# Ledger of designs, part 11: designed miniproteins, single chains, continued (4)

Each design is a single chain, and the fold is of that chain. pLDDT is the mean over its residues in the fold that is shown.

## One batch from the design tools (miniprotein)

Design m12378
Fold by ESMFold2-Fast:
Structure m12378 (fold): chain A 71 residues (1-71)
Amino acid sequence: MLKEEVEKLAERAIELAKELGMQDSVIETVKKLREEALEAIDNGDYEKAKELISKLQRLVDALEALKKARE
């Protein structure tokens, strides 16, 4: 389900942000994207939900790339 995908991406992004010692503003951005995506799904706005899921995925990808670069 789309909600499960949103939750998994948000959890992964928060986990990575904490591991990397990122500022609280990054974690707050993830939380905001999660809330907006879940609201879009609840309202049946799947186009908006997909856009927000893409933003969460890009953030996860960027954080994973940063983690790999710091190894």
Scores: mean pLDDT 83

Design m12379
Fold by ESMFold2-Fast:
Structure m12379 (fold): chain A 93 residues (1-93)
Amino acid sequence: SAAAAGAAAGGAAGVEGGRAGAAAGTGEEAARAAGEGGARGAAAGAALGKAGEFAGGTAGGMAAVAGAAGGVAGDGVGAGRAAARAGRNGAAG
């Protein structure tokens, strides 16, 4: 849940953030409706929660994480994910 909240917060103003928030909500519900996708949606949510905890546990790297988030933002691909990770890391601090 915290990982999903971080993703939504990190990209609320951006297309990537909107996609991440919509995907987290709609994808999870749609995956649950689809038998095979349901297991993957739930697994993805659980994996994100675990990854969020890992990111949060790395509080010592906050400065580096912030820099990395800024760097990958230019690439676009990692912008939403890096923002979600930065958000989660801050929450864990």
Scores: mean pLDDT 42

Design m12380
Fold by ESMFold2-Fast:
Structure m12380 (fold): chain A 55 residues (1-55)
Amino acid sequence: SEIQEAIEKIMQEGNDKYLDIVKSRGNEPLSPEEVEKLRRELVDKAVAARKELEA
């Protein structure tokens, strides 16, 4: 489904962003709070994309 494909792309982009941040920090991992913030942003994007595609 188009909704599932859009969500998968958002999740892939989020993973790429996480890796880029880690690389920019000399391979230092994000704090749990930073990871939670990124996860929330991904969930918000997925919810927004779903609403747009269901319109």
Scores: mean pLDDT 78

Design m12381
Fold by ESMFold2-Fast:
Structure m12381 (fold): chain A 77 residues (1-77)
Amino acid sequence: AKEYHEKGVEYLKRGEYEKAIEYFKKAIELDPNYAQAWADLGAAYVALGRLAEAGEYFAKAKALDPSARPSVPEVLR
């Protein structure tokens, strides 16, 4: 799970949001309780302007771990 999350964060930093989403989804497929992967999935959806989906993923992350935060804050600008 961690390896896919790390790969997703690298794509997120590069602005390749669809690739980031693919890897974050792989991370949560392996570990559905990976709150950080859910938070970063939400951040990628914010970057794509898909705010409803982003909200659902942030809610999931918060429910799993209230301290979970997106790894790349700049994508929320």
Scores: mean pLDDT 76

Design m12382
Fold by ESMFold2-Fast:
Structure m12382 (fold): chain A 61 residues (1-61)
Amino acid sequence: ADETAERYQKIEARLLVTAMQLDENEERRVLEEYEKATSLPMEQRIEHLEKLLREAEEVLD
């Protein structure tokens, strides 16, 4: 597979797993931002998801 596609799949999987560990309100927020990111070009989508994952992981700490 394309290296970019593999990077996307890994970050997406981590984000969704992390979101499931959040409370209901934070999970909803993460999923809404994820949905918005799906309308972006792949490069921008990956960057958005990486930022979103970082923010979600900070909430869990």
Scores: mean pLDDT 80

Design m12383
Fold by ESMFold2-Fast:
Structure m12383 (fold): chain A 82 residues (1-82)
Amino acid sequence: SSKKVDALVDVLLNSPDEQERIFAAESLGAIGDERAVEPLIKVLEDENEHMQVRIAAAEALGDIGDERAVEPLVNFLKRLTQ
């Protein structure tokens, strides 16, 4: 449902609860809707976000399999290995 994806994107970007943002990322990955790709990339690249939420966003992007996520994921991994 379009409304379900939109609601999960809102939780991912705006919820003050870290666990709710993790759940939203995981749920978006499981749904596999490409509309979640740009919001998930935004979370992945947000240096002010908690690492556990960013990892959940990375896993969700991997589950969706959209090519737009390839360079953001490579850059995220490079920062973790330095």
Scores: mean pLDDT 88

Design m12384
Fold by ESMFold2-Fast:
Structure m12384 (fold): chain A 71 residues (1-71)
Amino acid sequence: MSYEEAKEKGEELYKAGRYGEAALYYAQAISLKPDDAETWLKLGEALEKSGWLEDAAAAREKALELDPNMP
């Protein structure tokens, strides 16, 4: 699976409310492109919606480390 496919599938699942599955696809995208702050932020949001609050906080911190001006 390409980075673009993984990110697109994550977005699709997130919009469908399937947050745990969305997190898996965002994690796959990050494994292919670990310097993408936006995808780290999306992973954090999906993990938070899934109830994985500590992992969500870690992902958000990583996003801010990569891009401190991230909204």
Scores: mean pLDDT 82

Design m12385
Fold by ESMFold2-Fast:
Structure m12385 (fold): chain A 66 residues (1-66)
Amino acid sequence: LEEEAERYRKQAVEAEKSGKYDEAIELFNKAATLLTAAHADDPEAVLAIGQELRDKVEELRKKKAE
């Protein structure tokens, strides 16, 4: 799960660099879902993953709007 999540995160970063913000957001969401599943027994990690995802999605949406 973590290895697969990291693969999606890497693809999301590449999409972001290419200006494909919607695709990057979707890939970051997939990575976070897998990472959350991998850390389901750690509530603090789950909260941190969710917060990082929301911050990143907000950042990407702002870049798309500009």
Scores: mean pLDDT 79

Design m12386
Fold by ESMFold2-Fast:
Structure m12386 (fold): chain A 99 residues (1-99)
Amino acid sequence: DEVLEEFRREAEKLIAWAETKLPPEAVALLKRFVESMLENLREIKDPLVAQFILEGGLADLEATLRARFPEHAAEIAALTAELRRIIRKYMARREEELE
């Protein structure tokens, strides 16, 4: 799945950025989220269902990171904005495949 591999590569770049900006515990939470996202994207073929699950997971990740690392609020905001961009890009690519 080429779209899934592109998503994985974009997520890996974001993890590398996060490793320079966030504490190791926050990066571990991000890595776990990315693993869960890739699994859901592999299993869920409906783009609307995938988007709902991924955006819900992102909201949970953002809330968890902000609660545990309030001093990194700006970096967390940048991280979650970029993750949301990647998710929406994936959604657009999958909608094209259904036509």
Scores: mean pLDDT 80

Design m12387
Fold by ESMFold2-Fast:
Structure m12387 (fold): chain A 67 residues (1-67)
Amino acid sequence: SEAEAVARVRAALAEKFHLDDADIERMLRVAGLTAEEKGLPAEEGQRRLWAAVARDLGMDEEARVLE
């Protein structure tokens, strides 16, 4: 599911880059606001951010689910 894919990408960010929940929440807030400025739902911007991060981390299965 998308929620499971997000959870795996979140865990990888914490493990590899030591990002905490506050760091991730800031990223998601910025992505949501940027999407809204373009007339897209905030959730769509956040989903696209997760897909892009998964792709950059080489998590191809998670990226595919989040597209």
Scores: mean pLDDT 84

Design m12388
Fold by ESMFold2-Fast:
Structure m12388 (fold): chain A 60 residues (1-60)
Amino acid sequence: GSMAEQELEELERKAVRAYLEGDYKAAAEQLRKMAEIYEEMGNFEKAKRLREQAEKLESL
Protein backbone atom coordinates (compact mmCIF):
# COMPACT_ATOMS: atom_id res chain seq x y z
CA GLY A 1 0.00 0.00 0.00
CA SER A 2 0.86 3.70 -0.05
CA MET A 3 2.64 5.48 2.81
CA ALA A 4 -0.76 6.87 3.84
CA GLU A 5 -2.20 3.32 4.03
CA GLN A 6 0.76 2.17 6.18
CA GLU A 7 0.39 5.17 8.52
CA LEU A 8 -3.38 4.48 8.85
CA GLU A 9 -2.68 0.82 9.76
CA GLU A 10 -0.19 1.90 12.45
CA LEU A 11 -2.59 4.52 13.88
CA GLU A 12 -5.41 1.93 13.91
CA ARG A 13 -3.21 -0.52 15.88
CA LYS A 14 -2.38 2.25 18.37
CA ALA A 15 -6.07 3.21 18.71
CA VAL A 16 -7.11 -0.42 19.33
CA ARG A 17 -4.33 -0.91 21.91
CA ALA A 18 -5.29 2.28 23.78
CA TYR A 19 -8.98 1.28 23.72
CA LEU A 20 -8.23 -2.19 25.13
CA GLU A 21 -6.13 -0.58 27.89
CA GLY A 22 -9.05 1.76 28.78
CA ASP A 23 -7.14 4.84 27.60
CA TYR A 24 -10.03 6.40 25.68
CA LYS A 25 -8.30 9.79 25.35
CA ALA A 26 -5.26 8.19 23.70
CA ALA A 27 -7.57 6.12 21.44
CA ALA A 28 -9.46 9.31 20.45
CA GLU A 29 -6.15 11.06 19.64
CA GLN A 30 -5.20 8.25 17.21
CA LEU A 31 -8.66 8.45 15.56
CA ARG A 32 -8.21 12.20 15.04
CA LYS A 33 -4.81 11.61 13.39
CA MET A 34 -6.49 9.06 11.09
CA ALA A 35 -9.21 11.63 10.30
CA GLU A 36 -6.54 14.18 9.23
CA ILE A 37 -5.03 11.64 6.80
CA TYR A 38 -8.46 10.78 5.32
CA GLU A 39 -9.19 14.52 4.93
CA GLU A 40 -5.85 14.98 3.09
CA MET A 41 -6.93 12.07 0.82
CA GLY A 42 -10.23 13.88 0.10
CA ASN A 43 -12.37 11.42 2.10
CA PHE A 44 -14.25 14.02 4.17
CA GLU A 45 -17.09 11.65 5.16
CA LYS A 46 -14.66 9.11 6.71
CA ALA A 47 -12.76 11.95 8.45
CA LYS A 48 -16.03 13.29 9.94
CA ARG A 49 -17.06 9.82 11.22
CA LEU A 50 -13.65 9.27 12.85
CA ARG A 51 -13.84 12.65 14.64
CA GLU A 52 -17.37 11.82 15.87
CA GLN A 53 -16.11 8.45 17.18
CA ALA A 54 -13.20 10.23 18.93
CA GLU A 55 -15.60 12.65 20.68
CA LYS A 56 -17.76 9.72 21.86
CA LEU A 57 -14.71 7.92 23.29
CA GLU A 58 -13.60 11.04 25.19
CA SER A 59 -17.10 11.27 26.76
CA LEU A 60 -16.77 7.81 28.38
Scores: mean pLDDT 87

Design m12389
Fold by ESMFold2-Fast:
Structure m12389 (fold): chain A 62 residues (1-62)
Amino acid sequence: MAPLDDPEQARRDAEELAEKAIKYKKEGNDSQAASFATAAALHLVAAGLPDEARRLIKKVEE
């Protein structure tokens, strides 16, 4: 997989991972939430969307 030139695909992948992160955080599993949030952020950064990556991490943290 190479989401280098498709920010929409990267957003979809990141949203799926972020949703899992939010679910784990709601369950009180902060370590799993952080892992999935980090993976989602990395997908966005790889696609050239670092601001969205930052917002996603912040949203999951809160």
Scores: mean pLDDT 75

Design m12390
Fold by ESMFold2-Fast:
Structure m12390 (fold): chain A 116 residues (1-116)
Amino acid sequence: SREEARKIVLENFNALFGSPNVDSLDPEVLEELLERIREEVLASEDPELLVKELEALISLYPESPLLYFALALAYLKLGDFEKADEYLQKALSLLKNPEHQEIVRRLYEEARKELE
């Protein structure tokens, strides 16, 4: 069911967002992970509900760059570019590896162009 599919996506996101030190990942591995997040977020049929569910996870994972990247994409899908850019900046601030920052910016910009 649609609700079962949503629960599985959220359970998978919970595991990803709870992962410490994504900045230690190889850039290729991080890109694959971010692309999976992008595919799941942009495929969402209820982006308003997705935003509410992801924002609720901030209290559990306040330092997760992956969570803030997912929020940035969810807000892009809603057409709220100001909020999307805010969460993008938060995601980037949590990453110290410049290669990782470049991947995040590129995937975000690609998603933005597809939605504009």
Scores: mean pLDDT 82

Design m12391
Fold by ESMFold2-Fast:
Structure m12391 (fold): chain A 55 residues (1-55)
Amino acid sequence: SDLIRQQLEKDLEKAKKIGGEAAKLFEEALKAYEAGDFEKAIQLYIEGEKIMREK
């Protein structure tokens, strides 16, 4: 759990530096993870990752 949270925070920091849609998705993924909605967190993370790979 700690490692997953740390990875999400790092990915969010990277996305924030480049800006845009990926940053919003990672922010929502982290919020969902903190709320205990792991399925939503994973879905949002995958969507953010997809956008990051396209940039």
Scores: mean pLDDT 78

Design m12392
Fold by ESMFold2-Fast:
Structure m12392 (fold): chain A 76 residues (1-76)
Amino acid sequence: SHSQQSQQKKQQIQNLLNQSQQHLQQGDYSSARQYVQQAAQVLSDAIEQGLFSDEEGQQLAQQIAQLYEQVRQGEA
């Protein structure tokens, strides 16, 4: 079902963001960047499949963007 698929993709995105955050905390900016980029790709694919509302998609995109900026700042 769409509801089940939406929840699975949301969990996948959250897991990737959690992994990115853990690597960021450890100073592993390369791995942190890879995980946040994977989260962005999963979100993009899920939006294309109609699995998220506009509000849910925007909220997840904001979380990804914030973490990506933290990783970028750490790499500088």
Scores: mean pLDDT 87

Design m12393
Fold by ESMFold2-Fast:
Structure m12393 (fold): chain A 88 residues (1-88)
Amino acid sequence: MTLKEIYDEKIKKNPNDAEAYYNLGLVYMSQGRYQQAIDYYNKAIELDPNYYKAYYNLGQAYRKLGRDDLAKEYIEKALELNPDFKEA
């Protein structure tokens, strides 16, 4: 089974699993599918608005799309939610 299939199964069992949506975002991010990664990170944030890791990776995905304005905004939101979080 692929990682995508594993996380798709988790979502079927619990559609409100913010971590599973976040991990799907990471899978699409690794494939260079940045818009799909953004869609999954946004779903994770909708389910858990304090998910600072999702905000950080949303910012990285926007940076990959050349949207440095949005990248900065979302990374700053991640740091606001967790001030001890260090940029990768």
Scores: mean pLDDT 81

Design m12394
Fold by ESMFold2-Fast:
Structure m12394 (fold): chain A 110 residues (1-110)
Amino acid sequence: DGTPVVTQSPAAVEAVEGGSATITRTTSSAAASVNWYQSRPGEDAQLLISNFSTLTSARSRFSGSGSGTTFTLTITDLRLEDTALYVAQATGADGGVSHGAGSLLTVRAA
């Protein structure tokens, strides 16, 4: 179909407080938009990054980058509160929407 398939890596990542984490998403074809969501247990998913390319208006510790079919979410100055499931969403040129399986970030005390 015209909807890109979203693959995220890694499926789980562990990092220490004050460090950084990187999550990559790859699509089977170019996406019309790229969004990143943060989902904490018991909470509704929060939109972190919304962009047509990889330019972001995210919080200072959260940034998106990439080109073509490969896009990366980077989180710096990690806090325990950043422990969450991070999900990439892609929209195809035809308006079809797909989601990655998610990447679980676990932040441990330093």
Scores: mean pLDDT 75

Design m12395
Fold by ESMFold2-Fast:
Structure m12395 (fold): chain A 70 residues (1-70)
Amino acid sequence: MIEFSLPNEPGVLDKVKELIEKYGGEILEERRTPTHIHVKAKVPKEYFKEIPEELKKATGGKGTLHAIYE
């Protein structure tokens, strides 16, 4: 499991969905606010170290990792 926040900007969530799917993961929950989208995703453990950097790249450094577990 991984939990993160993204800026609520056009196309950002779509890029992150594509990234998660490329790693064989899936988005389980998304919660939108006026400024951010909070996301909970299931990702294989082998990619846990790579995902934070790829999320930063996909969001231009604006995405924030809150938790990574199990």
Scores: mean pLDDT 77

Design m12396
Fold by ESMFold2-Fast:
Structure m12396 (fold): chain A 109 residues (1-109)
Amino acid sequence: APPASDELIADLEKALEQETDPVKKAFLYTELARAYVLQGKPEEAIKYAEKALELDPNNAYAHTVLARAYLKLGKYEEALKWAQKALDIDPYNLEAIKVAYEARKKLKE
């Protein structure tokens, strides 16, 4: 894993220990999930994105990270489902549009 991602994970874990606001905790869990996607650990990313959604179920960013993690696992139906949920919340979410496009392309192959 790149050093910056390991440092980011450590900093995010420390921030989570001090944070009491559920929306801010959801954001920190979503950033932690994204860091795990970047490290090639999509199953760990799913776990933390699900924690973010427990605290903030309408977090479009958490839905998008979850969709990206499923795409990396080759679970294209799940990736499309979570990307579509992100787009239902924020139709201009470019990352969710990209994940939905890639998942649909793979499902047609």
Scores: mean pLDDT 86

Design m12397
Fold by ESMFold2-Fast:
Structure m12397 (fold): chain A 86 residues (1-86)
Amino acid sequence: DLAERIEALVREAAAALAAGDYKAAAEKVREAAELVKEAAKKSKDPEEKEALLKVAEALEKVAEALEAGDVEAAFEILRETYAELA
């Protein structure tokens, strides 16, 4: 199941972050972003598709911030994305 795969990647990313392994966390976040894009392609609801694409873009930016070691920027990106989806 695509959703189960995304959930597993999110848990792995969280574990890597807790361990201070920002590179591993970024890799898992990038993988999650690709699966979210796949979910968007399969969605027949235009609003859900737009929301999923915004989440995927945010996850890509989070991965870039984590690769740079900028955890603060990563959290700011997530906060802004959640505000836009609310």
Scores: mean pLDDT 82

Design m12398
Fold by ESMFold2-Fast:
Structure m12398 (fold): chain A 56 residues (1-56)
Amino acid sequence: SKELEELKELREKALEILYKLGVEVTDEILEEAVEILKKYNGDLEKAEKELKEKFG
């Protein structure tokens, strides 16, 4: 479904950011990162900042 494709894209973006930050990725961390990306509605710069403050 379209929703599954959009979720896959968000997970891939979240994963790239978390790896860039040197964060050990667990399912819980990945899910939380996806929620942060959803919160900022595609604003990757704001999402990266919050992810860095929370996990970096």
Scores: mean pLDDT 80

Design m12399
Fold by ESMFold2-Fast:
Structure m12399 (fold): chain A 64 residues (1-64)
Amino acid sequence: MEEIIKKAKEMIENSDLPVEEAFQKVLEFVMKEADEKGLSVEEYAKIIKEIYDLFLKRMEERDA
């Protein structure tokens, strides 16, 4: 779980895309990792929430 979140942060930091497009690519990555690692729906939902919180934080940092 933490490894997926860390990679998601790196993808966000290395992306010059608009926030929405970066979010979409990160979600695709998380779906792939969830399928490969056999994560439960509950675990997947928790990761998605963490990713959403990351994007909210990045938007706040940008608007500061």
Scores: mean pLDDT 75

Design m12400
Fold by ESMFold2-Fast:
Structure m12400 (fold): chain A 80 residues (1-80)
Amino acid sequence: MKHYELGLEYYKQGKYEEAIEHFEKAIEDDPDNAQAYYNLGVAYSRLGLSKEAIEYFEKAIELDPDFEDARKKLDELTGK
């Protein structure tokens, strides 16, 4: 979908706020997209918004319990 792809392009450019806007639109279109929640968590983490990042990584794991990358990011932010 265009929003998810635009979010990835903004993220690659280091434009994390713009990436977040497009990933948020992507999850409005597909609320079960664990990967989009993971990418929101990564973008929020890059902005230093650790609480928001944790919430999105937890949501990604809730949707996909075997999402290893999301678990690793959550452990990094929670000091494990």
Scores: mean pLDDT 83

Design m12401
Fold by ESMFold2-Fast:
Structure m12401 (fold): chain A 73 residues (1-73)
Amino acid sequence: TPLGEMRRAAGLSNAELGRLIGKSQATVSRLERRGEFDPAMAPVLARRTGLVPVTEAVPGAALPRVVGVRPLP
């Protein structure tokens, strides 16, 4: 998934990303499986990869969906 690829590019495990954003490893794994993006991930991933997620709003969902990635300007 695009989110999983960004995390791997950042050199982070699900557990490490979870610790950095105050979530469990299971929560991060679930978000990646669903393609959902927690906004707390954005500064961590951008700082480590130079990439930002491209997201779209999902009606009725608490979190947006990741549809791709783009470089920081």
Scores: mean pLDDT 78

Design m12402
Fold by ESMFold2-Fast:
Structure m12402 (fold): chain A 68 residues (1-68)
Amino acid sequence: GPAAEREARARELAEEAERRAVRYILQGKGDEAVEVLRRTAEELRELGAEELAEHMLKSADQVAELYG
């Protein structure tokens, strides 16, 4: 149903953002990696995926600490 479809879409968005963030980190673009993760967290929150959004924000903070 629509809830399961939103959950699947949220997981796809999170996985794609993490892949993009890793590519940015490998290019020395830590700031861009953080931006991708934070923007995706906002999109996830709009989809009602609050726990996944919190996970993305935690990942963004970790990337900023290590590579920012």
Scores: mean pLDDT 86

Design m12403
Fold by ESMFold2-Fast:
Structure m12403 (fold): chain A 59 residues (1-59)
Amino acid sequence: MDRYERAYELAKEIARKHKNDSDEEQVRKITEELMRRFGLSEAEARVIAEEAIMDVKAE
């Protein structure tokens, strides 16, 4: 599994745990964690966070 796939799976896990938070707060928390854990840029982490949140809502 490449770094993007690992980041995306972690983002989905965080989104599931924080689904009672606002979308903005979920994006913020996920973006910060992905930047910290994987060294992603803010822009890259934000895109992954938004994708993961949308996918979790579709579950």
Scores: mean pLDDT 82

Design m12404
Fold by ESMFold2-Fast:
Structure m12404 (fold): chain A 90 residues (1-90)
Amino acid sequence: EEEKLKEAEKLIEEANKHYQRARDLLGPEIDAIRAEMNARAGASRTGQEVADALKAGDERLQAVIDANPEAKAHYDKAQELRKKAEELLK
């Protein structure tokens, strides 16, 4: 059904706009966290230390998103729109 496909494409396009807005708002903080994660992982001596560094980075990324209400709103809206698009394509 082409109508559902067109509606899903429109929802994905809107979701991508919201993801881009969130990245624009958080980009410098996200880049700094990624750089710290990569530095820690690169200095790690064991696979467990690499895994711990990645987990810590993911937790910090979520904290940054949660601490910025505008970026969080855009991120949450993007996730909502994406879920609606996936539901239409089932």
Scores: mean pLDDT 78

Design m12405
Fold by ESMFold2-Fast:
Structure m12405 (fold): chain A 68 residues (1-68)
Amino acid sequence: MQEEIDRDVEAALVIIQAAVGRLAAKRHNYPKEVIELYDRAIDAATAGNVEEARQLLEEADKLMEKAK
């Protein structure tokens, strides 16, 4: 149960971070690929694939840095 709770918390945090990143990317007119990576991170996290979601979030953040 504790491990399941920890995974749910990690998923929620990734979803929040990805949603904030997506909103920022859209607001600042970043490339569509960045928004798509954040959307994919949210989808992976909601599917329970937290590790994949975290990797997608990191890739989106890297593209955000390059676009600046």
Scores: mean pLDDT 78

Design m12406
Fold by ESMFold2-Fast:
Structure m12406 (fold): chain A 74 residues (1-74)
Amino acid sequence: ARPTLPLEVARALLQLANESPVLTPEMVKEALPHLSDAEIREALAAIGSDGGEPDIAKLVGEVLRSIGDSEAPN
């Protein structure tokens, strides 16, 4: 794993949360255009596992749930 990716994603989530009450996977991708969906998902999972702050855990949960739904094979 790349240890800097979770930090970059965490910083982007915090900035987005300050600017918008609702986060979408598209907003996260727009903030991190150099990262793939898989990289963003893995970084979010790592942030959630790292025992982060309640606020960031909530944001991670919202984005991961939305990305997971977008992976539906139908």
Scores: mean pLDDT 65

Design m12407
Fold by ESMFold2-Fast:
Structure m12407 (fold): chain A 85 residues (1-85)
Amino acid sequence: MYEEYKARAYERLTGLAEQASTPEGQARTAEAAAEAAAAGDEREAEILRLLLQAAQALAAGDRARAEELIRRAAELAARAAVEEE
């Protein structure tokens, strides 16, 4: 169900954004987004770009901004999961 996928994606992406909130984590996330885009995986690239922006917001102390970005990334991930089923 879409809502179950969205909830799991939000939880997972929140953890990933927190781990990526360092400058090194941000650089690795940016590389992953570029790699996904180069592979033609535009949805994965967009999810990773939102994750990078969320990680940057967390590093800046803006948890409200990070939460908004993680919600958007989770919606995209949930849509992808439903389409793959």
Scores: mean pLDDT 81

Design m12408
Fold by ESMFold2-Fast:
Structure m12408 (fold): chain A 65 residues (1-65)
Amino acid sequence: SREELEERIKELEEEIERLRKEVEKLKEEYEKNPSRETIIRLTGTTLRLIGLEFEKRVLEEKLAK
């Protein structure tokens, strides 16, 4: 149980790191080329990142009891 939570948190950390890098690239892209397409991609990826960070936080709280 605890080990399963720790493994899931590790997986989420790896995904969060990847998405943070993607968001950074998309912010740079948006600044260089402000368009509906670039803002939609940036917004969508940012929302996914927020979702994963929330999931990780919930699991960390369960681990801390």
Scores: mean pLDDT 86

Design m12409
Fold by ESMFold2-Fast:
Structure m12409 (fold): chain A 117 residues (1-117)
Amino acid sequence: GPLEEARRLIEEARVLAEQLKASGKITDEAYELFEKAIELMEKAIESGADPELVREAATAFANALGLNNYPEGIAAVAKALRDAEKRTPEQALLDVARGMVEALRIALETPPAAVAS
């Protein structure tokens, strides 16, 4: 079901975040925020898709992406959150988990964006 698929995606997200840290593409501070977001998503799955925990996880995740200038990743998470508002809580959690994996894959394939003034 949606929660089992979300759990698989969150495990994939952890691996991708570790790869980003190992490749030097994110700071230690950003990695700690990704770990916090992953823990919040695991708690959301265990609670039966608590929307508060999903929102807190998405916020921590977006902050981690922002620290390393990944605007395309931030956009992917923001889209997942907007789409989630139209769904059941379990499907919303799954949509956010998919957005997190997509954002991390974008970050792995793309260097951090330069700060434009």
Scores: mean pLDDT 78

Design m12410
Fold by ESMFold2-Fast:
Structure m12410 (fold): chain A 58 residues (1-58)
Amino acid sequence: SPEEEVRRQMAERRDQSLAQLRQHLESQGLSEDEIQELLARAQAQIDRHTARRLAETR
């Protein structure tokens, strides 16, 4: 369905953004623990912004 396709595209963009962030952090010489912490925070931030955007749209 169109809704499933949009949801899938959003999830894929999120995953791509996090993968690119990971590559960037690795290039900066950060430790695995630091990378995991920053990725977790980035995921939480993305989820928060997505929820807020959906609430504002309604």
Scores: mean pLDDT 78

Design m12411
Fold by ESMFold2-Fast:
Structure m12411 (fold): chain A 65 residues (1-65)
Amino acid sequence: PSREELEREISLSLMLMAVGIAKSQGIEIPEEALREAERLAREGRAKEAVDVIFEAADKAEAEKA
């Protein structure tokens, strides 16, 4: 695999782990946030993708409160 492919795969794995953590806490991540994070992860932007997931989780909880 190329370096860019490896970074993309790692970024996607980190994003999925963040989603899994949120779901384990009973937090539903909005589909739009999932798609945005996936786009960032596919570009190898792991930190931004993970941040989108956790920010969306925080907003979902705040808006439900």
Scores: mean pLDDT 79

Design m12412
Fold by ESMFold2-Fast:
Structure m12412 (fold): chain A 120 residues (1-120)
Amino acid sequence: AMVAPERILEAARLAAETLREQGAAAEDPEVAEALRELGEAVLRMGEYAAEYVRTGSEEAARKLAEAYRRAEEAFERLERLSPEAARRAREAVRRALTEAGLLGAWGYMERLGREALEAL
């Protein structure tokens, strides 16, 4: 099903805020920084996914593909630093999105990013 751009942005903003809260609670400064970087990457991915849904443009698709790659790289860095912090962050984001009814919008955004990256 098609998801409205505003719902994609809401999902990305909630996920980014959840990651920021995880970073604020992190005892390891390197883990806190990785969570902050992941939150920023997720927010950018949501912005370009929303632009792509609104415009359908090739330029928006390229920006989305790059943002998706950056978000994946940021998560992989977090997982290498702390598998436990990565698991907690993923669980916290999933819980927040589920409670807000945004899990579907989040999944749609991830699918669009993956498809955009595969088309490069």
Scores: mean pLDDT 88

Design m12413
Fold by ESMFold2-Fast:
Structure m12413 (fold): chain A 59 residues (1-59)
Amino acid sequence: MEETIQRLVEMAKKAKEKGNYELALKYLETAARIASRHNPELAAKLQEELDKLKEEYEK
């Protein structure tokens, strides 16, 4: 599960780097959801990253 979460986070970073914010948000949302069941601390960090990215995208 942690490897899957890490891959999703990396995919989100790559999507953001390419300017695809919608795809980046999808990957971060999925990573946060998976993490919430297995690692609540990681889920909290991912939720903060997700909220930050949403704010950037909505502006």
Scores: mean pLDDT 78

Design m12414
Fold by ESMFold2-Fast:
Order: C-alpha cells, then sequence, then structure tokens
Structure m12414 (fold): chain A 64 residues (1-64)
C-alpha cells in the first residue's frame, strides 16, 4: 500500500531528526560531565535506532 510506504518514510525521517537532536544533547552532556544524563540519552538513541532499523526493514518488504 502506497499509504503505508509514505507513513514509514515519514516515521523514518522523524526518527532521524530525533536521533540527531539527542546525539547533540549527548555530546553536550559528556562535555559538561553529566554522565548519568549521557547514559540515559545513549539508551534512548539506541531505542530509536532500533526502531528506525525495523521500519526500514518493513519498508524494504513492502517494496519487494
Amino acid sequence: MEEKIKELEEKIKELDKRIEELSREYDRAIEEGRFEEANKLLREISRLEAEKYRLEAELKRLLA
């Protein structure tokens, strides 16, 4: 379905933006010595990256 493809592409783009934002926050937290916050940001980034990977795999299946 073309609608599902567009939804997946949109979600992937949103995840990319969110990952970039959190990566910048992570770098700042490291520089400021906020190790606890940096660890939380790393966990969130990992979750979003895993979600993005799943959506990309689903998109590939729909295009096959």
Scores: mean pLDDT 85

